# Ledger of designs, part 66: designed miniproteins, single chains, continued (5)

Each design is a single chain, and the fold is of that chain. pLDDT is the mean over its residues in the fold that is shown.

## One batch from the design tools (miniprotein)

Design m18273
Fold by ESMFold2-Fast:
Structure m18273 (fold): chain A 64 residues (1-64)
Amino acid sequence: MSREQLLARIRELLAQLREKAKTLPEKKKKSVLAQIDGTEQSIELFSKAGQEALLQHLEQQLAS
């Protein structure tokens, strides 16, 4: 997978996590959304291996 494809897929999964976060209690929702925002800002600074690891982590969270 290219770096561009990795970033596109990660952003897609982050969007899905944002939708899931909307169902959480307000305090948890704010915390989760802040974490997603931080990840979106820093993701392009990650190594390719770091982006691949993040992709796997996000897929596991959404599969749970």
Scores: mean pLDDT 81

Design m18274
Fold by ESMFold2-Fast:
Structure m18274 (fold): chain A 77 residues (1-77)
Amino acid sequence: MKVNLLSLIAEANENGDGRLTDEEIEKAVEKFKELFPDGTLRREDVAPGSQAVFDALDKDGSGEVTLEEFEEFLKSL
């Protein structure tokens, strides 16, 4: 199954003001855990069109995004 990271991030921004609260980040993290129970997202699992977001999340350049990298990215927005 391919995941649209842009949609996941957009859903987390419930206020629509462009800022993510701790609660919104927690919701996004929980969805990540449900989609990837092993805590790892690979580039090949990302939907076409949101791969650039994956590349931004992949701080290590490992081809894998961990739950921690995802949470840190959301906090940087």
Scores: mean pLDDT 71

Design m18275
Fold by ESMFold2-Fast:
Structure m18275 (fold): chain A 83 residues (1-83)
Amino acid sequence: MEKAEKLAEEVAKILEDAGYTELGQFARDAILKGAKDGRLSSYTVAVVLRLVGEALQASPEEAQKLIDLAREIIRLTDKAVKE
């Protein structure tokens, strides 16, 4: 639980610091719900898919930024699951 709360806050922070406040809030809620449901990976995939969806509507520069954020979310989640 506490580990998932840390992951949710880290993911939300990187998105909010990048200027995606609504995405950060969505990610926090999704990760916490995923952890409670025992489906953390599924809810993290939903967060990544949301970023990819935003990237499809974005400029090339914005799309690259969103894809880089998606990779970082995957990395943080993988680290949290392994620890």
Scores: mean pLDDT 79

Design m18276
Fold by ESMFold2-Fast:
Structure m18276 (fold): chain A 74 residues (1-74)
Amino acid sequence: MIDEEEVRRTLLHLYVLAAGRVTLEQLAKSLNISLATAQRLADELVAEGAIRRLPPKPGEPTVYVPADPRFVVG
């Protein structure tokens, strides 16, 4: 009934909240999905304001953090 992609997006969001800082590669590996799928789902969450993508640095992986780092979801 719930779309598979919606479930994965929810899990990705919860993983970012639990870890506080996660690379795109860690998200893809933990959810057993492709890097392209992980990036698309993460970008959707960034567009919704649920998480934030940190600015990429040369030689460093893409990193995602919770939208408001001052708040912990219980």
Scores: mean pLDDT 75

Design m18277
Fold by ESMFold2-Fast:
Structure m18277 (fold): chain A 86 residues (1-86)
Amino acid sequence: SAHFLALLERYLEAGKELIKLAKDALENGDTKTLESIKDNMRSLIDIMRSAIRIAERQGSASPELIDRARKLIEEIKKVIEEIDKY
């Protein structure tokens, strides 16, 4: 549905913003902000995984959109690993 596709696109944009915020916080050594970002990133991964599963079952999203979402999840996971090393 159009509403579901719009929701998935909003999650993609939210994930990109969290990555940008995390990179800025890592550069500045803002550990309190990093912990908050990490919690939000974990929640977003769970939500996006659920959304991908629904999209695949319904055939409602293009393979390209699903691929973009999967790649963003992997990028967010790498950023969480960088935060954990900090």
Scores: mean pLDDT 84

Design m18278
Fold by ESMFold2-Fast:
Formats: structure tokens, sequence, C-alpha cells
Structure m18278 (fold): chain A 56 residues (1-56)
């Protein structure tokens, strides 16, 4: 189900965005911030793709 996939990825993207912003505030967690940001961008892109396919 494309809707469920979009919703799940939207939730994951939100969680990764929160983690990324939290880690970005502390230079000691630069590697964690980078990984969380990359994960957020990938999850957001996939969520938008599935959302668009579902809405089409």
Amino acid sequence: DLKTKAENLEKVAKELEEAYKRFEADPSYADQATLAKEGFEKAKENAEKYRKEYES
C-alpha cells in the first residue's frame, strides 16, 4: 500500500530530522548529525515519491 509506505517514511523522516537537529547543536556528534541528516533526506525523498504515486 503506497499510502502506508508514504506515512511510515514521513514518520521516519520526522524522527530523523529531530535527531539531526539535536546532534547538529553539539559538534561532538558531527558524525551522528551527518548520518541522521542523510537518513532524513533519503526518507523524505522516498516519502514524497510514494505520496505522489498514491495521489496519482
Scores: mean pLDDT 81

Design m18279
Fold by ESMFold2-Fast:
Structure m18279 (fold): chain A 99 residues (1-99)
Amino acid sequence: HMLSPRELFENTLLLAAAVSLVVDKRKKGPKEVIDNLEKALQAIGEGNLEEAARYFAKALVIASKYDPEYAKMLDSLIATAEKLDPRVAEAMRKAVEEA
């Protein structure tokens, strides 16, 4: 009945990125946020979870400058990634430092 922890995280990341992309396009949000969300979704489609997580983290850091709720979402996702795959969490943290 349960997905593996990695599959659950992949599905959560996919849904969060897709929802964020729809909301940002509807609001005509910053192009840089939209571009990073599109790259995250492409990376998930290619099976590259670490790269997807990096792009999504970059999008959330940029979006947090406009809406502080995105900073809370980023913290929650990094905490979830740490419990499921520390390598994915580390990739996200590095992306945050680079943004």
Scores: mean pLDDT 72

Design m18280
Fold by ESMFold2-Fast:
Structure m18280 (fold): chain A 74 residues (1-74)
Amino acid sequence: MTEEDIIAEAKKYVEEAGAEKLKEEVLEKIRNKKGNEFVEENLEKAKADPELAKKLQAAGIVAAAEALKEGLIE
């Protein structure tokens, strides 16, 4: 599976699971250099909620891809 395939699959999951708002929230945290804080805050919640864990993973992949395109990360 290529990087493009992973991103495409994550985008599809975000759309189907209704995690678009979560993806925008992750992207906003990356823009404000608070990505690590957001991950740490949600890691505890994800341990208790498998659905949230899947949404966070997919949203994180899409947000990271968009941030890379915007030049926020490399």
Scores: mean pLDDT 73

Design m18281
Fold by ESMFold2-Fast:
Structure m18281 (fold): chain A 82 residues (1-82)
Amino acid sequence: MEELEKFAKELVEAIKNKDFSLAAKLVKSLEELSEEEREKVIKIAMSQLDEKEIEIFRKLIEIVIENEEIRELLLKLVDKYS
């Protein structure tokens, strides 16, 4: 879906540019997506992030995602595609 690819690109660009306010907002929006949509976004993002950027992404998920189950699933997806 074109919207998910655009979302993943915006997330990657926010992390790469160290725009942590935008990155946090986009990470929080992952809670609104389905499990299938989250996996697609994570897979695209992980293909474009380096080691340091992946650590920033993990930290944002840990801080921003309040739902423990969603947080754990997102972190497992990051590990799966790293």
Scores: mean pLDDT 85

Design m18282
Fold by ESMFold2-Fast:
Structure m18282 (fold): chain A 81 residues (1-81)
Amino acid sequence: SRMSELAVELDEEELKEVEKLTTEANKLLLEVAKAKPPKEEQEKLLELQVELAEAIKNKDWETFKKKVEEIKKLAEEVLKK
């Protein structure tokens, strides 16, 4: 598992932070999906989800945080409508 692999190199607090941000991002993704956004916004969300997973796999924490913020912005835009 990617999380098990990360536990070898991350501090316990860093791992918990990644878990919290991942859980938060997943909750936003689910909430957006329930809102049934237009296909173009749904495709953007799926792309961001894939990029988030790749950042975790590559241990690119700068990109990971940036993708979480992009997901939050997209979710806010979709849910505001």
Scores: mean pLDDT 73

Design m18283
Fold by ESMFold2-Fast:
Structure m18283 (fold): chain A 59 residues (1-59)
Amino acid sequence: MEAFEIALETAKELLKDPRVTKEQAVDIALENVRLRFPDLSDEELEELKKKIQEYIDKL
């Protein structure tokens, strides 16, 4: 799933800055995905957010 991969990589890149919180990284990554994949539904974006949060919370 390309949108998930892009969002996860975006969040990981943002988290390289110690001033960025996990919550901020996830929110920014999802905003980026919304701009790049305008055809994604709100339901798909919410599911994507949950998956990214699960992975990022382990970091």
Scores: mean pLDDT 79

Design m18284
Fold by ESMFold2-Fast:
Structure m18284 (fold): chain A 79 residues (1-79)
Amino acid sequence: SPELKKLIEEIRRLAREAGLSEENIKEIVDSVERTIKDPSSYYIEALRIMSILVEEKVPEEKAKEIFKLFNEILKLAES
């Protein structure tokens, strides 16, 4: 949907602004896309995303912004 594409693009933008590599951004987006296909995977995909953000030392405030968008995507995927 156009709404999902917009939210994914916002996640890409925030991750890039946080200094994440294109490889890390791809892994985050892949986790988001898996959650869209299977919302029950949210917990495992959230842990994968959190692992990347912690390893790359993304500030907590930026990580929270990314997770806010991920939660908005989950709501749309469950609708």
Scores: mean pLDDT 88

Design m18285
Fold by ESMFold2-Fast:
Structure m18285 (fold): chain A 78 residues (1-78)
Amino acid sequence: MPSKEELLERGIEALKDPSATVRAVAAHGIAELVKNEDIPKEVLEKAIEPLKEALKDPSEVVRREAERALEAIKEHLE
C-alpha cells in the first residue's frame, strides 16, 4: 500500500501528464487527499508550487481542481 506521502507525490507527478484528464484526476486526488487525510505540513508544502503551475493549465477542469487543492492546503496550513 502506498503511503499518504507517496500518493501525494504520485499526484504531483501526474500533474505533468500530457493528458488533461490525467492532470484533472491528479489535482482532484490531491484535493481529496488533503481534505480527508492527516498529511504533515512539510509534505503539503511540496504540492504548492506544482498546483500553482496547474492554475495556468489550458484545461478549465485542471485549473478548477488545482484551485480547490490549493484552497484545501491553505486551510490546513492556517
Scores: mean pLDDT 81

Design m18286
Fold by ESMFold2-Fast:
Structure m18286 (fold): chain A 61 residues (1-61)
Amino acid sequence: SPVDKVKKEIEKMVKEGKSLKEIVDYMTKKAEEQLAAGDTETASAIMRLKKEVEAELKKKE
């Protein structure tokens, strides 16, 4: 699914040492792309995932 693809890319970005800002910006862009395509369900799922990832990474900083 598009959500699983985003999740795998985030795992890769974290392993590559990308900043929290870069990861959040990537997820926001992907959610906006899905919303523009009319897939509000997938956009909402990505936004929920963004909230979880942001909370987890902030605890590590």
Scores: mean pLDDT 80

Design m18287
Fold by ESMFold2-Fast:
Structure m18287 (fold): chain A 77 residues (1-77)
Amino acid sequence: SKEEYIKEGLEKLKKLLEEGKISEELAKEMVELLMKTRNISREEAEAAAGIIWSKLLEEGVKPEDIKKAVEEEKKKE
């Protein structure tokens, strides 16, 4: 369900921040980007950020490459 997705995503984002795998600044930028590009609420964007970032790290994508992808999406605005 949507509620389960939000809960899972928010827990993942919290864990990433607590473990220092994402900075608060970069998390904020990704959330703002997702809110603008997907036209979703802050809570949905925070959940999506947690899901996306966790998945990319699990697939072995480097934090620098994820940051670059966020910056490239911002340039499309």
Scores: mean pLDDT 78

Design m18288
Fold by ESMFold2-Fast:
Structure m18288 (fold): chain A 77 residues (1-77)
Amino acid sequence: FEEKKKKIDELIEKAKEGDKKALVEAVKLLSSLGNEAEEKGDNKTALSVYKKLKDLAEEFGLDELATVVTEQINKIN
């Protein structure tokens, strides 16, 4: 999990530099990690991951994704 977080952080840095492919990969990895945490009942980790995904979506103007992630956060609280 922590190793995957490091990869995601590197992808987010590349996305901020204009790498659209890195942005898509970061979104997919964060979504996957959040879903995996929910399946395990690890709501604290799922919330942390979804909050990071929401922040990323808001920063890059991914309004639909930000809405969906907000709904997921509300569901697991």
Scores: mean pLDDT 80

Design m18289
Fold by ESMFold2-Fast:
Structure m18289 (fold): chain A 62 residues (1-62)
Amino acid sequence: STEALLQRIFDREVAEVRALLASGRYSARELGLTIGFDAASEEELLAAMRARLEAAIAQERA
């Protein structure tokens, strides 16, 4: 389903973001800017990504 595909894409993106943050090469703010979010922390960035997923799923159900 489209919802399952959106969830798989989200899980992959979260894993990539977490790996980049763990590398120490990028801040959450820098990574957020590349994907269209204004976030000051890893927690804020992941919350914003989840909110985007929920909005996309809601649109598919409408």
Scores: mean pLDDT 83

Design m18290
Fold by ESMFold2-Fast:
Formats: structure tokens, sequence, C-alpha cells
Structure m18290 (fold): chain A 72 residues (1-72)
């Protein structure tokens, strides 16, 4: 797979997991239309700045890990 596409897919999955946890906690975070627009913006930004995308992956992975540990 192209590295840019791999980074985008990882960010998308991490954001989906975060949204699922937020919904389980009773938080209304975003509608489906807004999520689709954010995905398009993310893809375009990663095409322009791959290193930014890689850093975002690390930050989201750390955040998701911390949230999952706190919910145990």
Amino acid sequence: MEEKEEVFERIKKLLEELRKIAEELGLKVMDEESIKKIDEILRKQIEKDLEWGKELVKMLEELLKNIKEALK
C-alpha cells in the first residue's frame, strides 16, 4: 500500500474508536456528514504533509491507549 494511504487509514480507524468511546460515554461528538468532510480534509492534508500525518497517528494512539486504560 502507498504510505500516505496507510497513514490515512490508521488515523481514520483511531478516530472511529475515539468516537465510539465518546458515544458510549453519552457525548454527541459529530454527525456522519461532518465525519465524511473531516476524512476528506485529512486525506488532502496527509498528501501535502506526510510527517504531520505520522505525528497525528502517534498522538491518537497514545490518547486512545490512555483512555482505554482509564476505562478499565
Scores: mean pLDDT 77

Design m18291
Fold by ESMFold2-Fast:
Structure m18291 (fold): chain A 78 residues (1-78)
Amino acid sequence: GDNMYENIKESDFAGAVGGMIGARFVGDLKLYELAKEQAIEKGGEEVVKAFEDAYEKSNGNLGAGSIAASDALGKMLK
């Protein structure tokens, strides 16, 4: 709905990363950039970088990006 942007702005770090992956899946580049900015603002820059690096190297494989993001998140929590 009309409040999707507001929901992403108010989400926590994990919610912002999830929103970023979902926006990429549906091809909404504006929503992707907003979710990415929120994830970075909340300290998730390394997770965002891991997702983008894996996504680019795999020619747009969202599964590869998601796995890389999960691995980076696991390293941040240790």
Scores: mean pLDDT 73

Design m18292
Fold by ESMFold2-Fast:
Structure m18292 (fold): chain A 100 residues (1-100)
Amino acid sequence: SMEREKLEKLIEELEEKVKELEELYKEILKAEKEGKDITPLMEKMEELLEEFAKLGAEAEELALKIKDKESLKRIVELESAATVIRMGLYVLKKEEEKKK
């Protein structure tokens, strides 16, 4: 169905976004260790996380509508990966604020 194809494309886009988030997170951690300003990388990460959240919500709604349990499980796994990154960024932001 067209809804099935749309869901598959949304999941593929979410998987690509998770890879981008993971790569950018590694870049942020490396820059932080090297004493570089992480602000521009953090701003880019916030934009990617916002895009991910919108796509995730659309994919979840569609998976629930067509009762695709396997796709829903995959979406939840991808959302969990993004949540771990978001939590790591929160810790980094708190540490940078203490360096004032």
Scores: mean pLDDT 86

Design m18293
Fold by ESMFold2-Fast:
Structure m18293 (fold): chain A 98 residues (1-98)
Amino acid sequence: MTREDFLEKLEEERKEIEKYLKETGDEELAKRLLEALDLMERALRAGFSPREATAVALTVILEGSLEAGREMEARLRADPEAALAEVRARIREAQAAQ
């Protein structure tokens, strides 16, 4: 998938979140999702792959923190494979807690 295709998909996701907010009134979740999309777009423009940008967004959603997303960007710059493995482990832990 090209960066341009992914950026178009992020714009579509923003519209879906705005629709979700209008239907549910869940401002806290909508704000976190929009902040995650903004970090994903920033990561893509900074030269990260769609996979790496997605890892940043997932970190923001799972941890509830923009700071955690920025820390993930730093980890991806240092060692992308180790950072992606950490995100995969965190997702599995979150799923196992259900």
Scores: mean pLDDT 75

Design m18294
Fold by ESMFold2-Fast:
Structure m18294 (fold): chain A 56 residues (1-56)
Amino acid sequence: MDAEEGGRGGAAGDGGGAAAAGQSGVKNLFHSTGAGELARRAGGERAGRNAAQMAG
C-alpha cells in the first residue's frame, strides 16, 4: 500500500459530524434512552465552555 493518500477528506468530516449528531439524536429519541441526553449535556457544556473562553 504505497498510496496512503485519499483516505481522509478534511473539512468534510467536520461538517459531517454536525449532521451525524442531529441524526443520532433522532435515533436515540426512538429508543427512549437517557444516553442521548447525557451526550447532549456534555456537548452543550463543552460549547458553553468554549463560548466562555471567547468572552473571558
Scores: mean pLDDT 51

Design m18295
Fold by ESMFold2-Fast:
Formats: sequence, C-alpha cells, structure tokens
Structure m18295 (fold): chain A 97 residues (1-97)
Amino acid sequence: SLRERLQAVSDALSERVEALEAAGARTLAEIFAALGVPEAAELARRAEELAAEGDVYAERVHADPNDEEAKAKLMELMKRVEELLLEAFELALRALA
C-alpha cells in the first residue's frame, strides 16, 4: 500500500530524520532541505499547502456530514497529498543512495 511504502522509505532515513528533528526541524520540507534534497523539500511543502486547503473541506464535512461536494474534494486533496509525499520520499532515498 501507499502507507506501507511511505513507512519503508521513512524507516530507511530514520537515523538522519531523528538527528534533524533533535536539531529542531519541525516539517518534512525542513528535513528534506537539511538533507540536501531541495526537490523533495518543495514536494513536501506543496503537500503541506494542499493539506491546509483540505482542512477547509474537513471542517465543512464536520459541520454537515452529508456535504458530498466537500467529501469528494477532501478525498481528492488527501490522495494528492499522499502522492506528493511518496514522490518526495522516493526522491530523497534516490538522492541519498
């Protein structure tokens, strides 16, 4: 699954990620930038922007669980976020190999 692939690539980078988090990195974009992979950092930043947009639709679904338009848009945004994050992790692994 997409989540299993994300977990596997995250595990491969775990020691570097832990060191950067200990140094104060708070976002995946900051972590990828610190690792020297600006392309992965930009994809992670874009995923964060889409996730923030998704919060608007999540609030609409919470207020009205029958808002089918908001549900559809939220699902599309969530899928795009997962695709961007997978691409970012795969780019980081390739660049650091």
Scores: mean pLDDT 77

Design m18296
Fold by ESMFold2-Fast:
Formats: structure tokens, C-alpha cells, sequence
Structure m18296 (fold): chain A 85 residues (1-85)
């Protein structure tokens, strides 16, 4: 119950940061989301998000940043749908 609401809040924050192009905020939210996802047993999601975070940090062109942001947005949307039952 409370676990799902906490995850949804962080996922929504990540989605907004990515949409707004706030890379620094997105990276910070990703760290918190990875920690909570691992704590609650969503290891597949946590591992995928960790991989995308590393790629997002390594991206140094607008095209690379946009590509990774798109993958992050897709991952979080699929996870939100799953959390909603």
C-alpha cells in the first residue's frame, strides 16, 4: 500500500525531470528510486534504471541525452502501469 505510493511519487518526479530536461534532478531522483525499488524487491526495474543512469551520465551530446531520456520515460511508464494494478 504505502510502498506503491512512495514508488509512484518518485516515478512521477523522474518523469517530470526528464520531460523538463532537468538532467541533474533526474539523476538524483533515479538514485532514490533505485534504492526504493531494491528495498521493495523490484530488482529488474532497479537494475534497468541503474544501467540507464550510467548511460545518462555518460551522454555528452544533445542527441545521446535525448535518446537515453526517451528510454527512461518508456521504462517508467511501463512500471507505472504495472503498479496501478
Amino acid sequence: MEKIKELEKLIDELARAVRNGDREAALQVMDKLIELAEKYGFEEFANKLRELKERFQAADTPEEIRAVATEIAKLIQEFIDKLRE
Scores: mean pLDDT 77

Design m18297
Fold by ESMFold2-Fast:
Structure m18297 (fold): chain A 76 residues (1-76)
Amino acid sequence: GNDGVRGILDGLRTQAVNIAHTVSPEAGARVAEQIEKAEAGTEEERRRLLQELADWMDSQPELRNAAAALRTAEML
């Protein structure tokens, strides 16, 4: 992956910790698990997993702003 992808995934890992603290441990754990799968996967798997994560976050009232940021990051 390029340097931009690593920066985004690192930022999302930090965001997962913050979500666990401010929203719920379960929400933070879900975000962290999807990020780990995305980082370990192929470029196609990464895009799919991050899209699935964004769609789930859009369904959660407290995560809609985070979902919008994630979708914007994927438009690199």
Scores: mean pLDDT 72

Design m18298
Fold by ESMFold2-Fast:
Structure m18298 (fold): chain A 108 residues (1-108)
Amino acid sequence: SLVEKALELADKALADLGITVSPETREAIRKAIELVIDSGVTREAVKEAMLLVYREALKEMTPEQAATIANIAIASAATAVGRDVDFPTPEEQEEILKEAEAIVEKEK
């Protein structure tokens, strides 16, 4: 499966960086990968996938780590399908991060 291939790529990238994630963040990575692959790597799906990963990762780690994990999930999905990805700009990623922080705070 393309999803399983992308997850193996993501797991390797996280291990290479020494990053360990909770089962909840790992499941968010899976859902993000599925969304990106199923959409055909659209910009809208990439932004939504990043939001999904940020929402879980921010519960256990810094914003910088959450951004790293989100970008790894997107890159792994794109690599698995053999497509280039137009990553959101740093400004767009900061807006997505702030939205995720607001959602996480509301869920407390």
Scores: mean pLDDT 86

Design m18299
Fold by ESMFold2-Fast:
Structure m18299 (fold): chain A 92 residues (1-92)
Amino acid sequence: KLEKVKKILKENTSEEDYGLLMGYFENAELRNELEKKAKEKGTYKKTKENEEAKKAADEGILKRIREILEKSNVKEEDKEFVLEVLKELLKK
């Protein structure tokens, strides 16, 4: 899925916007990997405050990416696909 996202964004956005958008995907993947490692070590703490903060941050990232995509030449169907892939990466 991520390779298809990279192709869509590279063909339909500026180099600057592509770098910014891919930065969000890379940060989401890194966060997911760090959480997985924390769970394996038994150091993962689930708190209501952390869950609410994560939800707010995730919504902010999705909003920012949507704004960039709306200003790009990406097709509507591809915008939804890009957002859906990112949303999957942002889930625990």
Scores: mean pLDDT 72

Design m18300
Fold by ESMFold2-Fast:
Structure m18300 (fold): chain A 56 residues (1-56)
Amino acid sequence: GPRVRMSDPVVAGVAERDLGTPPVGTIVGEVSEDTVVVEFPNGARARVPKSLLEPV
């Protein structure tokens, strides 16, 4: 899937502090029109609004 960066500082902080990963990942699925599943380099997955992501 497309590679993305967490553009929102709060979501980037969750990735770094709570998931132990850089705030960059790959879209591996879609949950709804506005929400996707992002897989991070360490294998962690999170549901993230599309509005809080930017392409890399």
Scores: mean pLDDT 77

Design m18301
Fold by ESMFold2-Fast:
Structure m18301 (fold): chain A 81 residues (1-81)
Amino acid sequence: MPAVPEIEVDPSASEEELVAAALARLDAVARETGGDLAFLQATIEAMSRALREAGIPEAVRERVDRALLAAFLRLAHRQAA
């Protein structure tokens, strides 16, 4: 598995701030790797783990995971087209 950079999670951040930070991270990885889907998937998995380990509530983690999945599918569709 490709190594992903350190992911910082602020447990006091709002749901909207956590979603925005996660999407910004995914976008940064997409720019750095030219849209490499394996690196994007590894980043999403690392983000989900970091949120869980930081004790973020399940409902908030589900919101972040949904946003990341939607962004990943959009990027995958563009690469296939």
Scores: mean pLDDT 76

Design m18302
Fold by ESMFold2-Fast:
Structure m18302 (fold): chain A 103 residues (1-103)
Amino acid sequence: GEKAIKAAEEAERAGREAGPVAGKGAESALRGAEAAVKAGADEKAEKAAEEGAKNAEESARYGKENGAPGQAGAAVSGIGGGMTAGLEGGKKAVEEAGKRGAG
């Protein structure tokens, strides 16, 4: 639980620094991890959120380091992949938490 939240918080900060699109992906990963913890999601859902947050953070850092004017295309590809993984991880964590919370 706590590790997933911390990873998501780091991803949010790195995402905001990399730009608005990466920032939204990182924020979604953070929200997913928070929702999973609140709903008492199992370890599987927490791990999915943590992995998603780490992927978002790595892509945001890559974009920041390699997103110089003229190299945006390569950086965007890396950011997009990590953001998708982060969003999917967070979404799966929220969905699994919701299924348990509904009972």
Scores: mean pLDDT 56

Design m18303
Fold by ESMFold2-Fast:
Structure m18303 (fold): chain A 111 residues (1-111)
Amino acid sequence: SPSTEAFKLLQNELTDDNKVELANAIARAIAEDPKKFGSHLLFAMQVSKTPTATYVFKLLSGLIKPTEEDVPLVSGIILGLLKSKDPTLRKYAIELLDKLPAELKEKVLKT
């Protein structure tokens, strides 16, 4: 499933070569089942030997400011949340988008 694929990728080190694949997997997982993705993200944070899942969680929680290099990952996450049927997750996506620097917000909206 998309959530299982995202979970596997969240175990890996985040690199320029895999961040687009991870972003696409996250977008698909959130679009299919945001609660299942959330559970897999939380579990990855507990069991993973890499910082990737924790970094994704911090981006989602607004604990760190994304850089231009994070645009593919952040775009995937925000677009997935916006497609959710859960109004709380859609509101959260808007809040994440509003916290982005103006330059990055424009890039996310154009992808």
Scores: mean pLDDT 77

Design m18304
Fold by ESMFold2-Fast:
Structure m18304 (fold): chain A 79 residues (1-79)
Amino acid sequence: MRVEEIARAVLERELELRLKKQNKELSEEEKELVEERKREEIERAAREMDEDDILALEVRYENPEASAAELQARVEARL
């Protein structure tokens, strides 16, 4: 349960960062609508994730600005 919630939160944070960069392209209201729609996709993706994927997402959740390589190294350190 909590692991699935963490996976969803990580995916939401990553999308929020991407939408924030595109803030100038999308209006404030359009950005919120896009976030709501993508949230449903995130919930489905989070449920389909493997335990290894969930562990990687937990590391990303704690380090949202870390690079993919850095996240991988942190995941390996936890194993």
Scores: mean pLDDT 63

Design m18305
Fold by ESMFold2-Fast:
Structure m18305 (fold): chain A 87 residues (1-87)
Amino acid sequence: GVDAAFAEARKLAEEIKDPQVRAETLAFIDRVRAAWEAGATPSQLAAILVAGYLRLVGLHLEGASPEDVQKGIEALRLVGDALDAAL
């Protein structure tokens, strides 16, 4: 379910060692959850997730560890997959 996916995504994000990658991943998880709870459209939810992926890729290009960026992307993917299944 969606709630379980948010809990798992948040747990993965909290395991990220890089404080900036962790903070950005958690912020995008929180933004998607708030939008979902407010009744955002699938397109609006997808736009937040895409922005999150692009931000994490940007941090990787700025020198963030591949492992930490991969964990952030995985956390957002868990949320995205659960929302796609629920919508």
Scores: mean pLDDT 88

Design m18306
Fold by ESMFold2-Fast:
Parts: sequence; C-alpha cells; structure tokens
Structure m18306 (fold): chain A 79 residues (1-79)
Amino acid sequence: MTEEMKKKIEEIIELVKNGDYDRAIELAEEFLKKSKDPKEKKLAQAILNVLRYAKDDPSITPEQAIEDIESIIKLFEKQ
C-alpha cells in the first residue's frame, strides 16, 4: 500500500469515527476515481460499499464500519 493511499484511508476512518459518512463517502469516491491500479480500485470500491451500507443501516455502528474497513485492508495486503 502506498503512503498516499494509507493517508486517504486514515482520513476516511477519522471521518467515520466522527459520524461524517457523507464526507467519508466523498473521499472514497475521489480515491476510486483517481486510482489507476485495478487492485487499488477494488480496495476503494470495497471501502465505498461499506461506507454506503453503514450510512443506510442505522444498526451498523461506526465501530463496526471501521472494523469492516480494517478487515478489507488486511485481506488486500494478504499475498
């Protein structure tokens, strides 16, 4: 994972902690749009899907959404 990609994911997680799903989604959409590598696009799309699902389902806590994002990152980094 690149330093820039890691920083963007950290910004998204911080926004989720603050309950700002709209801004987190906007950053994830920008990350997806700017990604050139298919693997990075897949990661960005997976994170975006979690954020959209968490925003629409009030039973999903910010903590659960963050855990799901962290799980996706671990799977992405697994060779």
Scores: mean pLDDT 81

Design m18307
Fold by ESMFold2-Fast:
Structure m18307 (fold): chain A 108 residues (1-108)
Amino acid sequence: ATVSVTLQPGAATLQTVTVAVGATLTISATAPGVAASNISWYKDGTEIAVGATVDGRITVQADGSLTISNAAAADAGTYLAAAVVGAGADGTPVYAGAALVQVTVVAA
């Protein structure tokens, strides 16, 4: 399954997604005016590095997407995407916002 989230200024939006065991889930995150390299992903509060593979199944891509391949029960949890859009007049970072995705893994 593929799910898209847009990171916007303000409160994080919660999306709920279900994926079957053994299936692939891709969550695409975009933030207007923000490079994909400025989008960070977190699973249950732990950052997932871009290009790294967690547990051999969870990968954050350079395009800002997160992919879970061959989904297992351990891949269920809360995923957070956060982005920076630039700087204010004084150089303070301006955040595009964040999106929360609750992933549930179900029997096929």
Scores: mean pLDDT 73

